# Designed miniproteins, single chains, continued (3): the designs that were tried, part 63

Each design is a single chain, and the fold is of that chain. pLDDT is the mean over its residues in the fold that is shown.

## One batch from the design tools (miniprotein)

Design m10305
Fold by ESMFold2-Fast:
Structure m10305 (fold): chain A 92 residues (1-92)
Amino acid sequence: SEEELWDETLVALAVMELAVAKQILKNNPDLSEEEREALADRVATNIARLLKEASPEGQARLLAEVQAGLDEIEKIDPVFAKRLRDRLAELL
């Protein structure tokens, strides 16, 4: 249950990371490609760190939430969503 609480914390942090990225993209439709790539790399790096800290059960939950967040981001910025997916794949 302490491991379950830690996994829940890691999942919540990943959800927040994606929610913040989505809000940045929504509020800044004029972001340069370089700024978008920097944001994607930061988000991917942070999520990869959370995945390394999670248990196998926590990793499964975290990946499901990451996929849901990416699907939401793809609706507003498909190029950013692809960059983030590609960068995550490289880090995993």
Scores: mean pLDDT 88

Design m10306
Fold by ESMFold2-Fast:
Structure m10306 (fold): chain A 75 residues (1-75)
Amino acid sequence: SLAEQLQAKYEEAIAKLSEELLEELRKFEEELLERNKEKVEELVKSGDEEAAKKFLEEVERERLKKLEELIKKQE
């Protein structure tokens, strides 16, 4: 009985951490997408495809770095 209680708490803790992490990640992604959309659209309109590709790569790197920060933050 006690062991089952402890396991339930452990699962709840993991679930909570996942929810918080997902919510914060979604918020960051929405903000990133809105900012990125305007910038990319301007670059495409300018005809700077190379600059747009580089910008997209930087945005992707920022997204990955943010994910790592969120994982470490939960520590």
Scores: mean pLDDT 68

Design m10307
Fold by ESMFold2-Fast:
Structure m10307 (fold): chain A 94 residues (1-94)
Amino acid sequence: SSDWERARELIEELAERLKKAKSEEEIEKLLQEFGKRVQELPEEVAEVVQDVLIRSVGEAAVLKARNPSLSIEELGEILAERMLELFEEELRRR
């Protein structure tokens, strides 16, 4: 549906911006901005995208805690890739 297409475009846009982020504060602001934009999607689609965001952020936080030498650029790239991967997985289930 067009709603799932919009969700994919939103996730892809967020992923590209996360790869370009220069600070943890910038990553946090991007997540807040896109979390708000996700609420504009239909409830069913918004719930799935929110779950993808929460899971990818949680996994990235654990990875950063276990590897403190991980740069912001590396963290942003890992978060972006995992977010896209989780979203594609959710689409395959539907």
Scores: mean pLDDT 86

Design m10308
Fold by ESMFold2-Fast:
Structure m10308 (fold): chain A 58 residues (1-58)
Amino acid sequence: SAMEKGLEEGGKLPGRGGAAAAGAAVLDGYSTEGVRAAMDAWPQGGEAGARAAREGAG
């Protein structure tokens, strides 16, 4: 899906828009739990954001 693709690409871009891409993908379709996890990891960069979003999704 577009969300999964956004999360993977976001995770490959640590700090430089990667966190924003991962966060946007999570906000677009993941559960509230996934959103909270991504928001908590947001300041730590794209890799952390993408990981939190994936954990929240499953």
Scores: mean pLDDT 55

Design m10309
Fold by ESMFold2-Fast:
Structure m10309 (fold): chain A 72 residues (1-72)
Amino acid sequence: SKMELLAEGQARIAELIKRARAEAPDNPELDRAAFEGGVKVTSAAIAGDKQAVEEELERLERELEEIIAAAR
């Protein structure tokens, strides 16, 4: 269901952001990426587009990894 997709998407966003913030605390670029990525995943989930949810989660994970690497 769309509600299940939204709940799962939100849980996965929260976990990705939690891990990223532990690696790069107080990083404004990470905060921006987390906000923008969260909006995109939520929009895809509300639309019921499971493929778009996975694509946006993969994009967010990659962007967070690049920000963490740059902060090291």
Scores: mean pLDDT 84

Design m10310
Fold by ESMFold2-Fast:
Structure m10310 (fold): chain A 78 residues (1-78)
Amino acid sequence: DEEELIKELRAEGARTAEEVLLALAERQGDEAAIRLARQVPEALAKAKEYIASSDDEKAQRMAEAWPQVEEEIKKLEE
């Protein structure tokens, strides 16, 4: 369940929508990441900026997942 996954991530230290979104993006296209991105457009924009401005491992994992997440969001909105 997506809600249970988000709850687990928050228990592990992700307290803001941005932190939860980043943690879900690390799971490489997790369904919960897609749902959260739809609900928090600001967090999505920040995640894209982070990917563009950082070269660390987290940004690389997010870059791998982000194109797929964006495609799934577009499909759900159409």
Scores: mean pLDDT 59

Design m10311
Fold by ESMFold2-Fast:
Structure m10311 (fold): chain A 77 residues (1-77)
Amino acid sequence: AQEHLEKAGEYIKQKKYEEALEELEKAARLLSDQPLSARTAVRMGLLELKEELEKSNIKNKEELLKRVDELIAQVDA
C-alpha cells in the first residue's frame, strides 16, 4: 500500500494524473488486509489528486474526476 501511495505522489508531481489514479486504485484494492490508517492515507491521496485534477487542463479531466469521486466513496464505505 505505502509503495503505491508514494508512486501516486510522484506521478502527481510529474502531472501524470491517470498514472497517479491507477496507483491509488491499487492501494485501495489492498485495503481489505490493511489497518484503518491505510484507508485514511488512500483517501488523502485521492483528495490531493482531485485538487490537482481540478487545476489541470488535461483531456480526460472530467472522466478522471468521476473515477476519483467513485473511489473515495468506495474507500469511505
Scores: mean pLDDT 78

Design m10312
Fold by ESMFold2-Fast:
Structure m10312 (fold): chain A 55 residues (1-55)
Amino acid sequence: SREELVENAAVGAAQMAVDDGATREQLIDFARAGGLTEEEAERAAELGLELAKAA
């Protein structure tokens, strides 16, 4: 369920980007703090930012 963890983190990242104007670096730090690897955190941040643009 690592894929599910990344998807969940992406939703959280999208919320932070929309509500708080969080930067890509802040979103990566958030995902890493949640236990994702560096690669998973970068992917979650990218997906979250794309979701934020689509909202």
Scores: mean pLDDT 82

Design m10313
Fold by ESMFold2-Fast:
Structure m10313 (fold): chain A 61 residues (1-61)
Amino acid sequence: MEEEIDREVKRALADIYLALGNWAREQGDLEGAKADYEKAISIDPDNEAARKALEEVQKEL
């Protein structure tokens, strides 16, 4: 049961970094967005939204 709570915490943290990356990208901070997306993926490697966002921002760098 603790493992499931840890998974939920990691998912929430990854979503926070995904949101920060999206915000940075909207401000034109592509390097900051990349760093936040990479952090999200490092926390939750299964976060498809973060993976896709990282691919898109890397094409703009």
Scores: mean pLDDT 81

Design m10314
Fold by ESMFold2-Fast:
Structure m10314 (fold): chain A 55 residues (1-55)
Amino acid sequence: SEKEKILDEFVEKAKTASPEERKQLAIEATNKLLELGYSHEEIALAMREAADRLA
């Protein structure tokens, strides 16, 4: 799905990013998901799950 592609791209870019760059990448991913019509609640859950993939 398009959502999975956005989240996978976020995780891949975030792996080598600084904390400041990760904040910017998270904002970009959130904005893309909002454009696709996902709710803030769905985006928050998806971004939390994506962040867990970086731990």
Scores: mean pLDDT 83

Design m10315
Fold by ESMFold2-Fast:
Structure m10315 (fold): chain A 62 residues (1-62)
Amino acid sequence: SAASVAVARHELSRFLEEYEAQGKLEEALEHLERVLKYAEKTDPEVAAIVQEYIEKVRELMK
């Protein structure tokens, strides 16, 4: 739903901001991969957003 998507984007944006500020991108990636496994079984829209943020973290690590 649009509400689930909005909440997911807000929480993931805040999560990435916190981990990026601390230079903990590898830890952020591990946490997002765990979240993705759960989201893939319950909410495909949220899973797509989690995967989008995993890609953002990978890009920041280059």
Scores: mean pLDDT 82

Design m10316
Fold by ESMFold2-Fast:
Structure m10316 (fold): chain A 67 residues (1-67)
Amino acid sequence: MSEEEVRELARRALELAAEGRLEEALKYLTQVLKADPELAQRVGVRLLLEGREELVRGMSEAARKYA
């Protein structure tokens, strides 16, 4: 997966989170985590600052499977 594709997935995940589509957002975040764990961590920090704690928890759970 290209760097551009991973950034697009991250952007889409943030848009879905803003729309309240947390389950779909988490699926996109899991793809980002598999391709670029560093970017996934930065996205997680942004989500935490925006009060999306459920997504950060989901990402942490996914990270245990891929770390």
Scores: mean pLDDT 73

Design m10317
Fold by ESMFold2-Fast:
Structure m10317 (fold): chain A 117 residues (1-117)
Amino acid sequence: APSAADLVEAEGAVRLEAWREGNTAIARVVYDPEKEVFVRARLGDAEVEVRVTPDSVHVKVLKGKATVIAGDRTVELEEGEEVTLPRHPDGFSVILEAGDDRLILLLVPRERWEAER
């Protein structure tokens, strides 16, 4: 099986941490809130692109389905759909599912990640 790190490409990230919990792959992408970050994630037949800017979060589903969770907002996206959301100070999550497998992308601002230490 591919490692959790092989499922995610992150350009401009401060840090990428990836691990597995059973059938769930988790990838934490730590970003600088003042810079852009581009993430591409694949799981089976599902594929998503995420762009974080200083002002907003953009998620586009290239294949399959994804769920985006940002604060109190939950958005389910089908293939070809995209959403733009305001940034949440705690970050946001993008969940991909392919059969029994799941990938959870955790996009975390640097300040929040440093506060966990």
Scores: mean pLDDT 82

Design m10318
Fold by ESMFold2-Fast:
Formats: structure tokens, C-alpha cells, sequence
Structure m10318 (fold): chain A 65 residues (1-65)
């Protein structure tokens, strides 16, 4: 939903300093079930640790309940 995407975008921007455009790309991948690709981009392009990428996954999973 639009509301779930908005929460995830805001989380990525506020906690990890992603731009709105980059946060939207990651949010879309997570919502499409492309979590492995999202995690890889978070680590390689956006400089998150593996632990931080795991935190993002867990946050997305909680939102999708």
C-alpha cells in the first residue's frame, strides 16, 4: 500500500540518510519481494553494514503483517 511504502521511505531517509529517490527504489524492491537485491544495494551502494541491512528487512517484514 501507499501508506506502507511511505513509512518505509521515511525510515530509510531518517535513519540511514538515503535520498527520497534512493529510499523509494529500495522500498519498491522490498515490497516486491526482491529483498536480496535491496540488501545488496543497501550495503554496496548506500554504505550500510550487513547488520543495518538486516534491520531494514526486519522493519519491512513488521510493516507487511
Amino acid sequence: SMEIKEKLVNYLMEKYGLSEEDAEKIAELLLEGRGDQAGALLITRYGLSAEQAEEVYKFAEELLK
Scores: mean pLDDT 85

Design m10319
Fold by ESMFold2-Fast:
Formats: C-alpha cells, structure tokens, sequence
Structure m10319 (fold): chain A 71 residues (1-71)
C-alpha cells in the first residue's frame, strides 16, 4: 500500500491532470481509513474527468464509510 501511494504521488507530480492516478490514490487512502484525504483526491479526479463513473461511485462509498466511522 505505502509503495503504491508513493508511486502515484510521484506520477502526479509529473502529470497532475492524470484523473486515473488521483482516483487510485483516493481508493488507497480510503482503504487506510483516511477518508478526508480520499474524498479530496476523488474530487480532484472528478474535476479532471467528470464522467469517471468509478470515481463517482467510490466517492459515494467513502462518504458513507466516513459517516459510519463518525457515528
């Protein structure tokens, strides 16, 4: 997980318009329970590619997981 996150962060430093890299980074942070960071990264992906259905569904899932964790 940590190696994948660092690799994606390095890719995004070179190409910040890579919507798929932002979406993958959001998914990995969500898996670590870091929901605020995950939401921020998924919103980055959706600003670049607003038709990314996978990012939209993942964002909804992460928002639900955050609400459950705060309950």
Amino acid sequence: LEKEIKKLEEELKKDPNNAEAWRRLGALYARQGKYDEAIAYLNKALKIDPNNTVAKLLLQTVEQLKAEAEA
Scores: mean pLDDT 81

Design m10320
Fold by ESMFold2-Fast:
Structure m10320 (fold): chain A 69 residues (1-69)
Amino acid sequence: MEEARELLRKAAEAIDQGNVYEASLYLRKALEAGATPEMIREVADEAEKQGKTRAANFLRLAADALEAS
């Protein structure tokens, strides 16, 4: 559980640094570690509070995509 959240935080950091490839890699690892849409939204809210709007948007889109089927 915490491993998945930590990987999501690394994805947020990568997006904030402009590295979309690295962010996608960390997101995939987080999903493999059991990340849920709820966890992704929690980390997105953290990123938004830190001023990382692009990271928050990236994670929210990922959570929506995961729930869409």
Scores: mean pLDDT 84

Design m10321
Fold by ESMFold2-Fast:
Structure m10321 (fold): chain A 70 residues (1-70)
Amino acid sequence: SKEELDKLIEEYNKVLDEAQEKLEKENDWEKLKELQKLHDETVEKLHQAKSVEEAKEIIEEAIKEIKKIT
């Protein structure tokens, strides 16, 4: 649902912000570049998404990938 998608977007933004802050504090520039690339790719995929369900899957996968980077 759209409500579930909105909650996932909120979680994604929180996870992304926390990951960026952590990596900046650690001066891990290689992982920061990886995080930026993942974010750019996620935004591109979201622009191409054809349904709310597809957008949810894209965001859920992106959250998992951010957690793997950090």
Scores: mean pLDDT 87

Design m10322
Fold by ESMFold2-Fast:
Structure m10322 (fold): chain A 60 residues (1-60)
Amino acid sequence: SMEELREIVERALRSAEEVLASGDPVLRRAAIADLRELLKTVTDPELRERLERMLARLEA
């Protein structure tokens, strides 16, 4: 469901924020891969924009 997908995206975004705070390059690489995988499945424009913004921050 869209609610279930939103919860998955929200959790992934929270995890990515923690990864950014940690400075761990291994966790950052894993987070990038996870967000890219979500972008293949998520079609909602708002959720996609949030994922793309976080991905850009992780890849900076």
Scores: mean pLDDT 87

Design m10323
Fold by ESMFold2-Fast:
Structure m10323 (fold): chain A 57 residues (1-57)
Amino acid sequence: SEVIRLLAEKELPFLEAVLAEARTLPRAEAEALLARHGVHPDLEEAEKRLERGRSQL
């Protein structure tokens, strides 16, 4: 959770691009993509963190 939070705060552009691509992939492939980049296989949590930041406009 803390790792995902730090990625969302410091690596926001990277995480946003990865999540945007992950949304177009099947769930299994999306989780594999996140794991490859050293993110916990918790796509839903990573996505919530990113969307919270974007939706607070």
Scores: mean pLDDT 62

Design m10324
Fold by ESMFold2-Fast:
Structure m10324 (fold): chain A 74 residues (1-74)
Amino acid sequence: SEGEKKLLEEVEKLAKEAKEFLLSLGKEEEAKKVEEKLEKFKKLIENKASPEELLKEAEEIKKFVKEEVEKAEK
């Protein structure tokens, strides 16, 4: 599960950075949504989701974070 560990590390780092940024702007609700996405991803790993499913979810989380950060900056 080296791929799973790598994806988890990437998603956790992205979520942490995004959450810290959003909280610094007073965007508590958006930060909470990022945290909820991370928790869902962790549950997929616990439930032994396929590598393809994990990759898809990681990409969806990356897109969600990018969109929320862009909205918070505008």
Scores: mean pLDDT 81

Design m10325
Fold by ESMFold2-Fast:
Structure m10325 (fold): chain A 66 residues (1-66)
Amino acid sequence: MVQEYVEKAREHLRAGDYDGAIRYAQQALALDPRNLEALKLLMEALIRQGREAEAQALGDAFAAAL
């Protein structure tokens, strides 16, 4: 369920487990590619890992898909 993956991503992000947050946010987006909350959680986790270029590319791809 998309909501469950979004919630797990948020929990892992709060705990400082950025790898877990990325994994669950990606699973939420695989089920619902236009889920803004999952996208924001994924981008935040990527930025916190120093992966700003990947976060930017993800945001650009999401905007182009809308």
Scores: mean pLDDT 82

Design m10326
Fold by ESMFold2-Fast:
Structure m10326 (fold): chain A 73 residues (1-73)
Amino acid sequence: MSPTEAAKIVVAVELRLIGYEIEGKPPPAEELREMIRRLREAAEAFRAAGDEESAEYAERLAEELEELLREVE
């Protein structure tokens, strides 16, 4: 994917997570798995473009969601 598409994925995931925080509930396990997968794809796209800071950010966010997934799964 392009770095622009990767950036859109990160923003979309962040907005979705904010929505769940406002509702006071965890995201469903299925949605967490999908967000983790997309964030890892975004990290690869950023890394391929030489944007290591954005790649690290996407990877950290994916790791946080993996921890959350372990609690709800």
Scores: mean pLDDT 83

Design m10327
Fold by ESMFold2-Fast:
Structure m10327 (fold): chain A 75 residues (1-75)
Amino acid sequence: MEEEGKKLVEKAKELEKQGKYREAAELYIEAAELFKDVDPQKASEAYIKAAQLYRRLGDLEKANEAFKKALDLAS
């Protein structure tokens, strides 16, 4: 649901301000899953944000997974 996804994105942004990058990335993934069927562009953007945060954490496997999901939605 779009409203639920927006709330998760807002919470993820707040966690980023607190330096809680892993928790923020997890919420971006959850938001992306909610947007996937209603707004693929927002879902792709959320996956990209999660990928950037996982990359910052050095979690390259999770970063690559999220980036691949974003690209899949653009295809």
Scores: mean pLDDT 84

Design m10328
Fold by ESMFold2-Fast:
Order: C-alpha cells, then sequence, then structure tokens
Structure m10328 (fold): chain A 77 residues (1-77)
C-alpha cells in the first residue's frame, strides 16, 4: 500500500469502528493494514501486542473498549 492508501485505510477503519454494525468490516480492514505493515511478524503478535499495535497505528483515536473488540474480531479471522 502507498502512504495515501494507508492513510485512507486508517481513516476508514476508524469510521467503521465508530459506526454501529460495522465493527466486523473495521476488523477486516485493520487485518489488511497490519499484514501490509508487519508482514510475517503479524502472525507472531499475541492479543496484548495486537491491541498495542492497533492503538499506536490508529493514533489513539479509538477507545480501549473499541480496541479490545476490534482485536478479538481480528484474531477470529
Amino acid sequence: LSAEEREALRAEIIRAAATPGSLERAARLAHQLLVDLLGERFRELDEEQLQKALHTFLDGALSAEQIRALTRLILAL
């Protein structure tokens, strides 16, 4: 992904995570982004590490509750 595509994807993840009924879509988009950024290292992340990565990458825009919910959905993919 280009820098512009990553920024657009980040914005869409935040929007979807804040939209009722769109959390599963947010999880799929976040998974795509993390795979692009981390590659094979993504497979090595545990739940806590994934929560920290999401919080950092999304610039703290989501609540701790939203990050936990998103993390669980990503791990279920």
Scores: mean pLDDT 79

Design m10329
Fold by ESMFold2-Fast:
Structure m10329 (fold): chain A 100 residues (1-100)
Amino acid sequence: AREEGLRALAAGDYETAIAHFQKAIAADPNDGLAWLYLGIAYLKLGKYEEAIEYFKKAIEADPSLEAAALENIAKAYEKLGKLEEAEKYRKLAEEKKAEA
């Protein structure tokens, strides 16, 4: 499921990627990587608010993904034109990277 999603994501087939990542999450709701990649697929489709929700789910499922998820949340806010929120999440992501 997740591997098929990653192949679809790499091919630019974001709708197919979403279907596979949703399958992975249905099988294991704690698959933080599946939530992270689902968010990335939504980000690529221009669905920025939904992407932010899925990145937050990735952090809940797997706290080790916090830095990567926060970085992608910042990117989504930047795309939404919410530059203050983008700066806040970018700073949080850099702080989490420094802890690794």
Scores: mean pLDDT 85

Design m10330
Fold by ESMFold2-Fast:
Structure m10330 (fold): chain A 61 residues (1-61)
Amino acid sequence: SEEARKRLLELIGKILDTIGDIIELERHLEENPDDKEAWEELEKLEKELEELLKELKELKL
């Protein structure tokens, strides 16, 4: 359906943005491994990515 297509594109966009944020934060953590707040932010982004991927899987079922 058209609605499912729009939702798919929105989910893909959010997934790509979240992956980008994770990559930037991982790069920061390579230089600043003792940054506890950055590690906590990474965990939050990883959980957000898991939820987005779950939504994507449910959309294709």
Scores: mean pLDDT 85

Design m10331
Fold by ESMFold2-Fast:
Structure m10331 (fold): chain A 72 residues (1-72)
Amino acid sequence: AAPAPVSDEELDALLDKAVAEGRITPEQAANLRATLRKHPDVTLAEAEAMIRQAELHGVDSVPVPARSAPAA
């Protein structure tokens, strides 16, 4: 079977679940959704892998060391 691309509904459900479980922030979810929608050939498994990568890199320990005073 050809790899089926993840649907917008499945992607939103995955991201909502990850946010609800505290794996990623809503902002990370929005960024991942925007990225994945630019690649409509992304599979459900690939979307899951990206969520896990975001979880590992930030949710428990996002110190936001960069200046958090966005001016512009």
Scores: mean pLDDT 69

Design m10332
Fold by ESMFold2-Fast:
Structure m10332 (fold): chain A 70 residues (1-70)
Amino acid sequence: VPPELIKTLEEIKKEIKELLENSKEISKEQKELLEKSLKKVEEAFTVVGQEPVLKLIEEGKKLLEEAKKL
């Protein structure tokens, strides 16, 4: 994973974990979206190359935004 993208991934992962851990009142749908977003971010740490990482970041961000809208 490119170093500049690692920081972005860590920031997204931290935000997702904080929402999952500290939100007792989170809906089932929000929790599912946050868990899916977390999986995309975790996958991005395991893949090689800039393009696949960027795609997983975009997918993770979309899921996170959807969870925040609920």
Scores: mean pLDDT 76

Design m10333
Fold by ESMFold2-Fast:
Structure m10333 (fold): chain A 75 residues (1-75)
Amino acid sequence: FEEEAKKLEERAKEYKEKGWDLQALVSLGRAAYLRKEYKTAAELYNKASDLAEQKGWYKLAENLREFAKAAEEKA
């Protein structure tokens, strides 16, 4: 599972280099969740949700907030 998390972290770096901040935050959140770093995962999903909301992507923002809550419940 740490191998899968590393791939997500590498992918997030590529997304940041392309300016895809939302996708980068989501990938980092998934990596943290796989590492069982639930508090970090929740923070990253909440940041991604805030960014999605700012872009007017309300459905995506709501889904990301649900992921954050699921992570918080495990922390």
Scores: mean pLDDT 82

Design m10334
Fold by ESMFold2-Fast:
Structure m10334 (fold): chain A 65 residues (1-65)
Amino acid sequence: SMEAREKAVEVLMETTGASREVAEKAVELLEQGRGDLAGALLINAGATAEQAKEAVEKAKEILGL
């Protein structure tokens, strides 16, 4: 749902400090089954590997993935 998508974007931003644009792209990658690329995108945006993993896991739970 659009509401779940917005919550996932917010969680990614809060967990990693990524911008809204980066978080929205990460959600698109998660919806495409590309959690590995979503994690890599967040790391390239300044997240640690641990932060990126935690953020991806939380966002997937919110999205029902």
Scores: mean pLDDT 87

Design m10335
Fold by ESMFold2-Fast:
Parts: sequence; structure tokens; C-alpha cells
Structure m10335 (fold): chain A 118 residues (1-118)
Amino acid sequence: MVTLTESGGGTFKEGSSVRLTRQISGADLSESLVSWWRQKPGEPLEFVASISPSGKKYYSEEVKGRVTISVDVANNTVYLDMKDLKKEDTATYYFVVDTVVDGKPVFIFGEGVEVTVV
């Protein structure tokens, strides 16, 4: 069973920075595609950033330049660093683990963490 430990949500001032953290248990980050998604109030779920098993990073154009995704493989932890926060960054942020077992995709969608920018 894969377990996700989350931290880093809360209320932040406009112009500040935040780090969202996910520690994974029961899955190897080197074998998994991990991604961050967000849902703004009244808007659909949108992609933010991902890291592939090979370490390739992908970002949505809306956050490119303000957001950095990184991994600490030794501690099985993924970080999402966001700078220059705007009120428009207010959203519930979801961490997703997408892995392949016996050629079949396995998708784990976390409960989410709320980020409010004031």
C-alpha cells in the first residue's frame, strides 16, 4: 500500500513563497511518475508540474518560471516550490503517483492540501 505524507499548505501573503512536500511510502520514486495538480475555486483541475522516473521535469505554461519541482530520492520526498505567490494561486493542490506494475498503470490521487494567498 502506498502512503502519502503531506505538508506545506496554509495561508500565505501575496508575493511570498511556499514549499509543498510529499513523502511517499510503499513506492520507489525512481520507478514512478509523480505530479502536482491544482483546483482553483470554481475552476477545473489543472496540471502544475511532474517528474518522470528518469528525472525529466515538465511544467504547465501558466506556472513556468515561478514553480520548481524537485525530488530527494534518499528520503523518498517530492517538493513543489512556488515563488511570487498571487491570489490566483489559491487552490487545493493534489499530489499524484502514477506507476506501472506488470505493464498496468496504477494511479494514486492524494487528498490534497489547501493553499490560500491573501
Scores: mean pLDDT 78

Design m10336
Fold by ESMFold2-Fast:
Structure m10336 (fold): chain A 86 residues (1-86)
Amino acid sequence: SDEALREETIKTIETMYRIFAPHLSPEEQEVLKRVIERIIEKIRNGEPITDEEEAELLAEMKDGRAREFVASVLDMIRATQAELAA
């Protein structure tokens, strides 16, 4: 079901965050946590992430690895949205 696909996506994001976040400074971990929480909330609400919102989320990351991580998460969300739209 569409809801099961969203929950699986959220679990994947949470798992990726737990593995990746310890490699960042405490300050960058806090910023990444807030960004990931906003992304998860939009997925739960079935809300699309716009290109403008993506740019704003990426701009909050000062660490290049954290930006690449968020970009990967957003790519996963787009793949999920494409599957739900089919």
Scores: mean pLDDT 81

Design m10337
Fold by ESMFold2-Fast:
Structure m10337 (fold): chain A 64 residues (1-64)
Amino acid sequence: DEEEKKKYARENREEKIAEGILFSISLIENKEEQIEILKGAIELAEEEKDELMKKKFEEKLKEL
């Protein structure tokens, strides 16, 4: 079924995008600014109903 292939491809793209965003955030020296950006990214992911991206940002926020 083509739906399985589309789901897998979307999840892989989302994961790469999340990693790129997290890498960009990691370049910010100010921890409070990193937290604020991550909170904004989580809100955007919730609006898009992107559970994978939301989870990635929440896990990073917990590490800070």
Scores: mean pLDDT 77

Design m10338
Fold by ESMFold2-Fast:
Structure m10338 (fold): chain A 104 residues (1-104)
Amino acid sequence: SIVLTQPASVSVAEGGTATINATASQAVDAYNWLKQAPGQPAELLIYNNSTRAAGVPARFSASGSGTNATLTIKDVKKEDSAVYYNIGVGSEVSQGQGTQLTVY
């Protein structure tokens, strides 16, 4: 089975840059990223490694290939405090445990 590992938490000052790295136990075909704010359903941010979903601001970017994926948020805002999930799509679909982003 594919295991996705991401950090439990990342903290960043408002206006800074946050980087969330994910690693897979084996190569995947594509990486997706979801955002889940408190009390809200999960929202698609990125699909096919680097493509932003409709309505997602340009300050969100991503890259991914093989066993590695990175989500980068520039000019971080307080509203970006949320849990971010990496989804790996390969021989199976696997979800990371989520990274809590805290903006201070």
Scores: mean pLDDT 89

Design m10339
Fold by ESMFold2-Fast:
Order: structure tokens, then sequence, then C-alpha cells
Structure m10339 (fold): chain A 57 residues (1-57)
């Protein structure tokens, strides 16, 4: 879980650096988490929210 959160935070940072808005980056990370790790919508949303909070701290 913590390792996935770290990878999600790294992905968010990369997307933001490429010029995506926070909303776009969050949506892309949710999709990526579901595709790569088979997470549910609820679980992916939770991890993506945590990653966004970590990057914006």
Amino acid sequence: MEEILREAAEKVRELLERGLSPSEAGREVVRWLKEEYGLSDEEADRIAAGAMALVQA
C-alpha cells in the first residue's frame, strides 16, 4: 500500500510537470491505478487523493 502510494505520488508529480491540471492528473492516476494494480474505483480514488495531498504539501 505505501509503495503504491509513493508510485502514485511520483506519477502525479510527472503529470503536473507535463502541464496537466490537478483534476486531470488525479483522473489519470485513478485510471493508471485501476489498470496496473486492479484496484476498485473507491480504492484508486483514495490512493490518488493521498498522492495529490502528498505532492501539494
Scores: mean pLDDT 80

Design m10340
Fold by ESMFold2-Fast:
Structure m10340 (fold): chain A 70 residues (1-70)
Amino acid sequence: SEELELEVDAALVIMEAAVLKNAIRNGQKISKEELERLRARVDELEKKYGPDHPSVRAARAALEEVEKLA
């Protein structure tokens, strides 16, 4: 189902954001390309499923947490 595909896609983006967030918190450098890829993934979720779905909003919030720390 499209709903299941959305939930899986959003969960993967949230996990990627968590990995980058933990890397930054541990003093590791992330590349501009890694951040841009994460943004592109969130943008694609919003394009496919709409920005108002709770799981899409959670993915956007996870990206914003990474951007705040980067």
Scores: mean pLDDT 86

Design m10341
Fold by ESMFold2-Fast:
Structure m10341 (fold): chain A 78 residues (1-78)
Amino acid sequence: STAEAEELIAEGERAYAEGDLETAARHYREAFRLAKESDPRLAIRALANLARVYRDMGDEAAAEAARREVHALLARLA
């Protein structure tokens, strides 16, 4: 649900603020899965936050893949 995905993004933001990158990534991945077919804007928000986490973890390949998917989703909204 949208509410569940929003709560997962909030939990991810709290984990990220505390420096718990693994927990942040897990919450953002779950939020993206829940939102990707039903709420494109929320899916983009989750995925953009996930890209930041991957970059902070040093996983440039995962960060780049997530950024490309954000771009593709934004293009679908235009």
Scores: mean pLDDT 87

Design m10342
Fold by ESMFold2-Fast:
Structure m10342 (fold): chain A 78 residues (1-78)
Amino acid sequence: ATLEEARKLFEEGKKLFEQGKYEEALEKYKRALEILDKLPDENAVEKVLLKSEINRGMGEIYEAMGDYEKAAKYYALA
């Protein structure tokens, strides 16, 4: 798995969120985070920035679903 694969999953998740496919969007975001967690720290800045973007996106999805407790948790991680 690569940083570019994590970015592709994030872009796919954003498109699913725009379509109202919240569960599918969350699945893509979680897979992207899993990839980032397995990557070495040589791309630490890019990893941190992308993780921040994904956590904000997860917060947006949970907010759209009415799960404000989970939304707040993920916004805090961003």
Scores: mean pLDDT 84

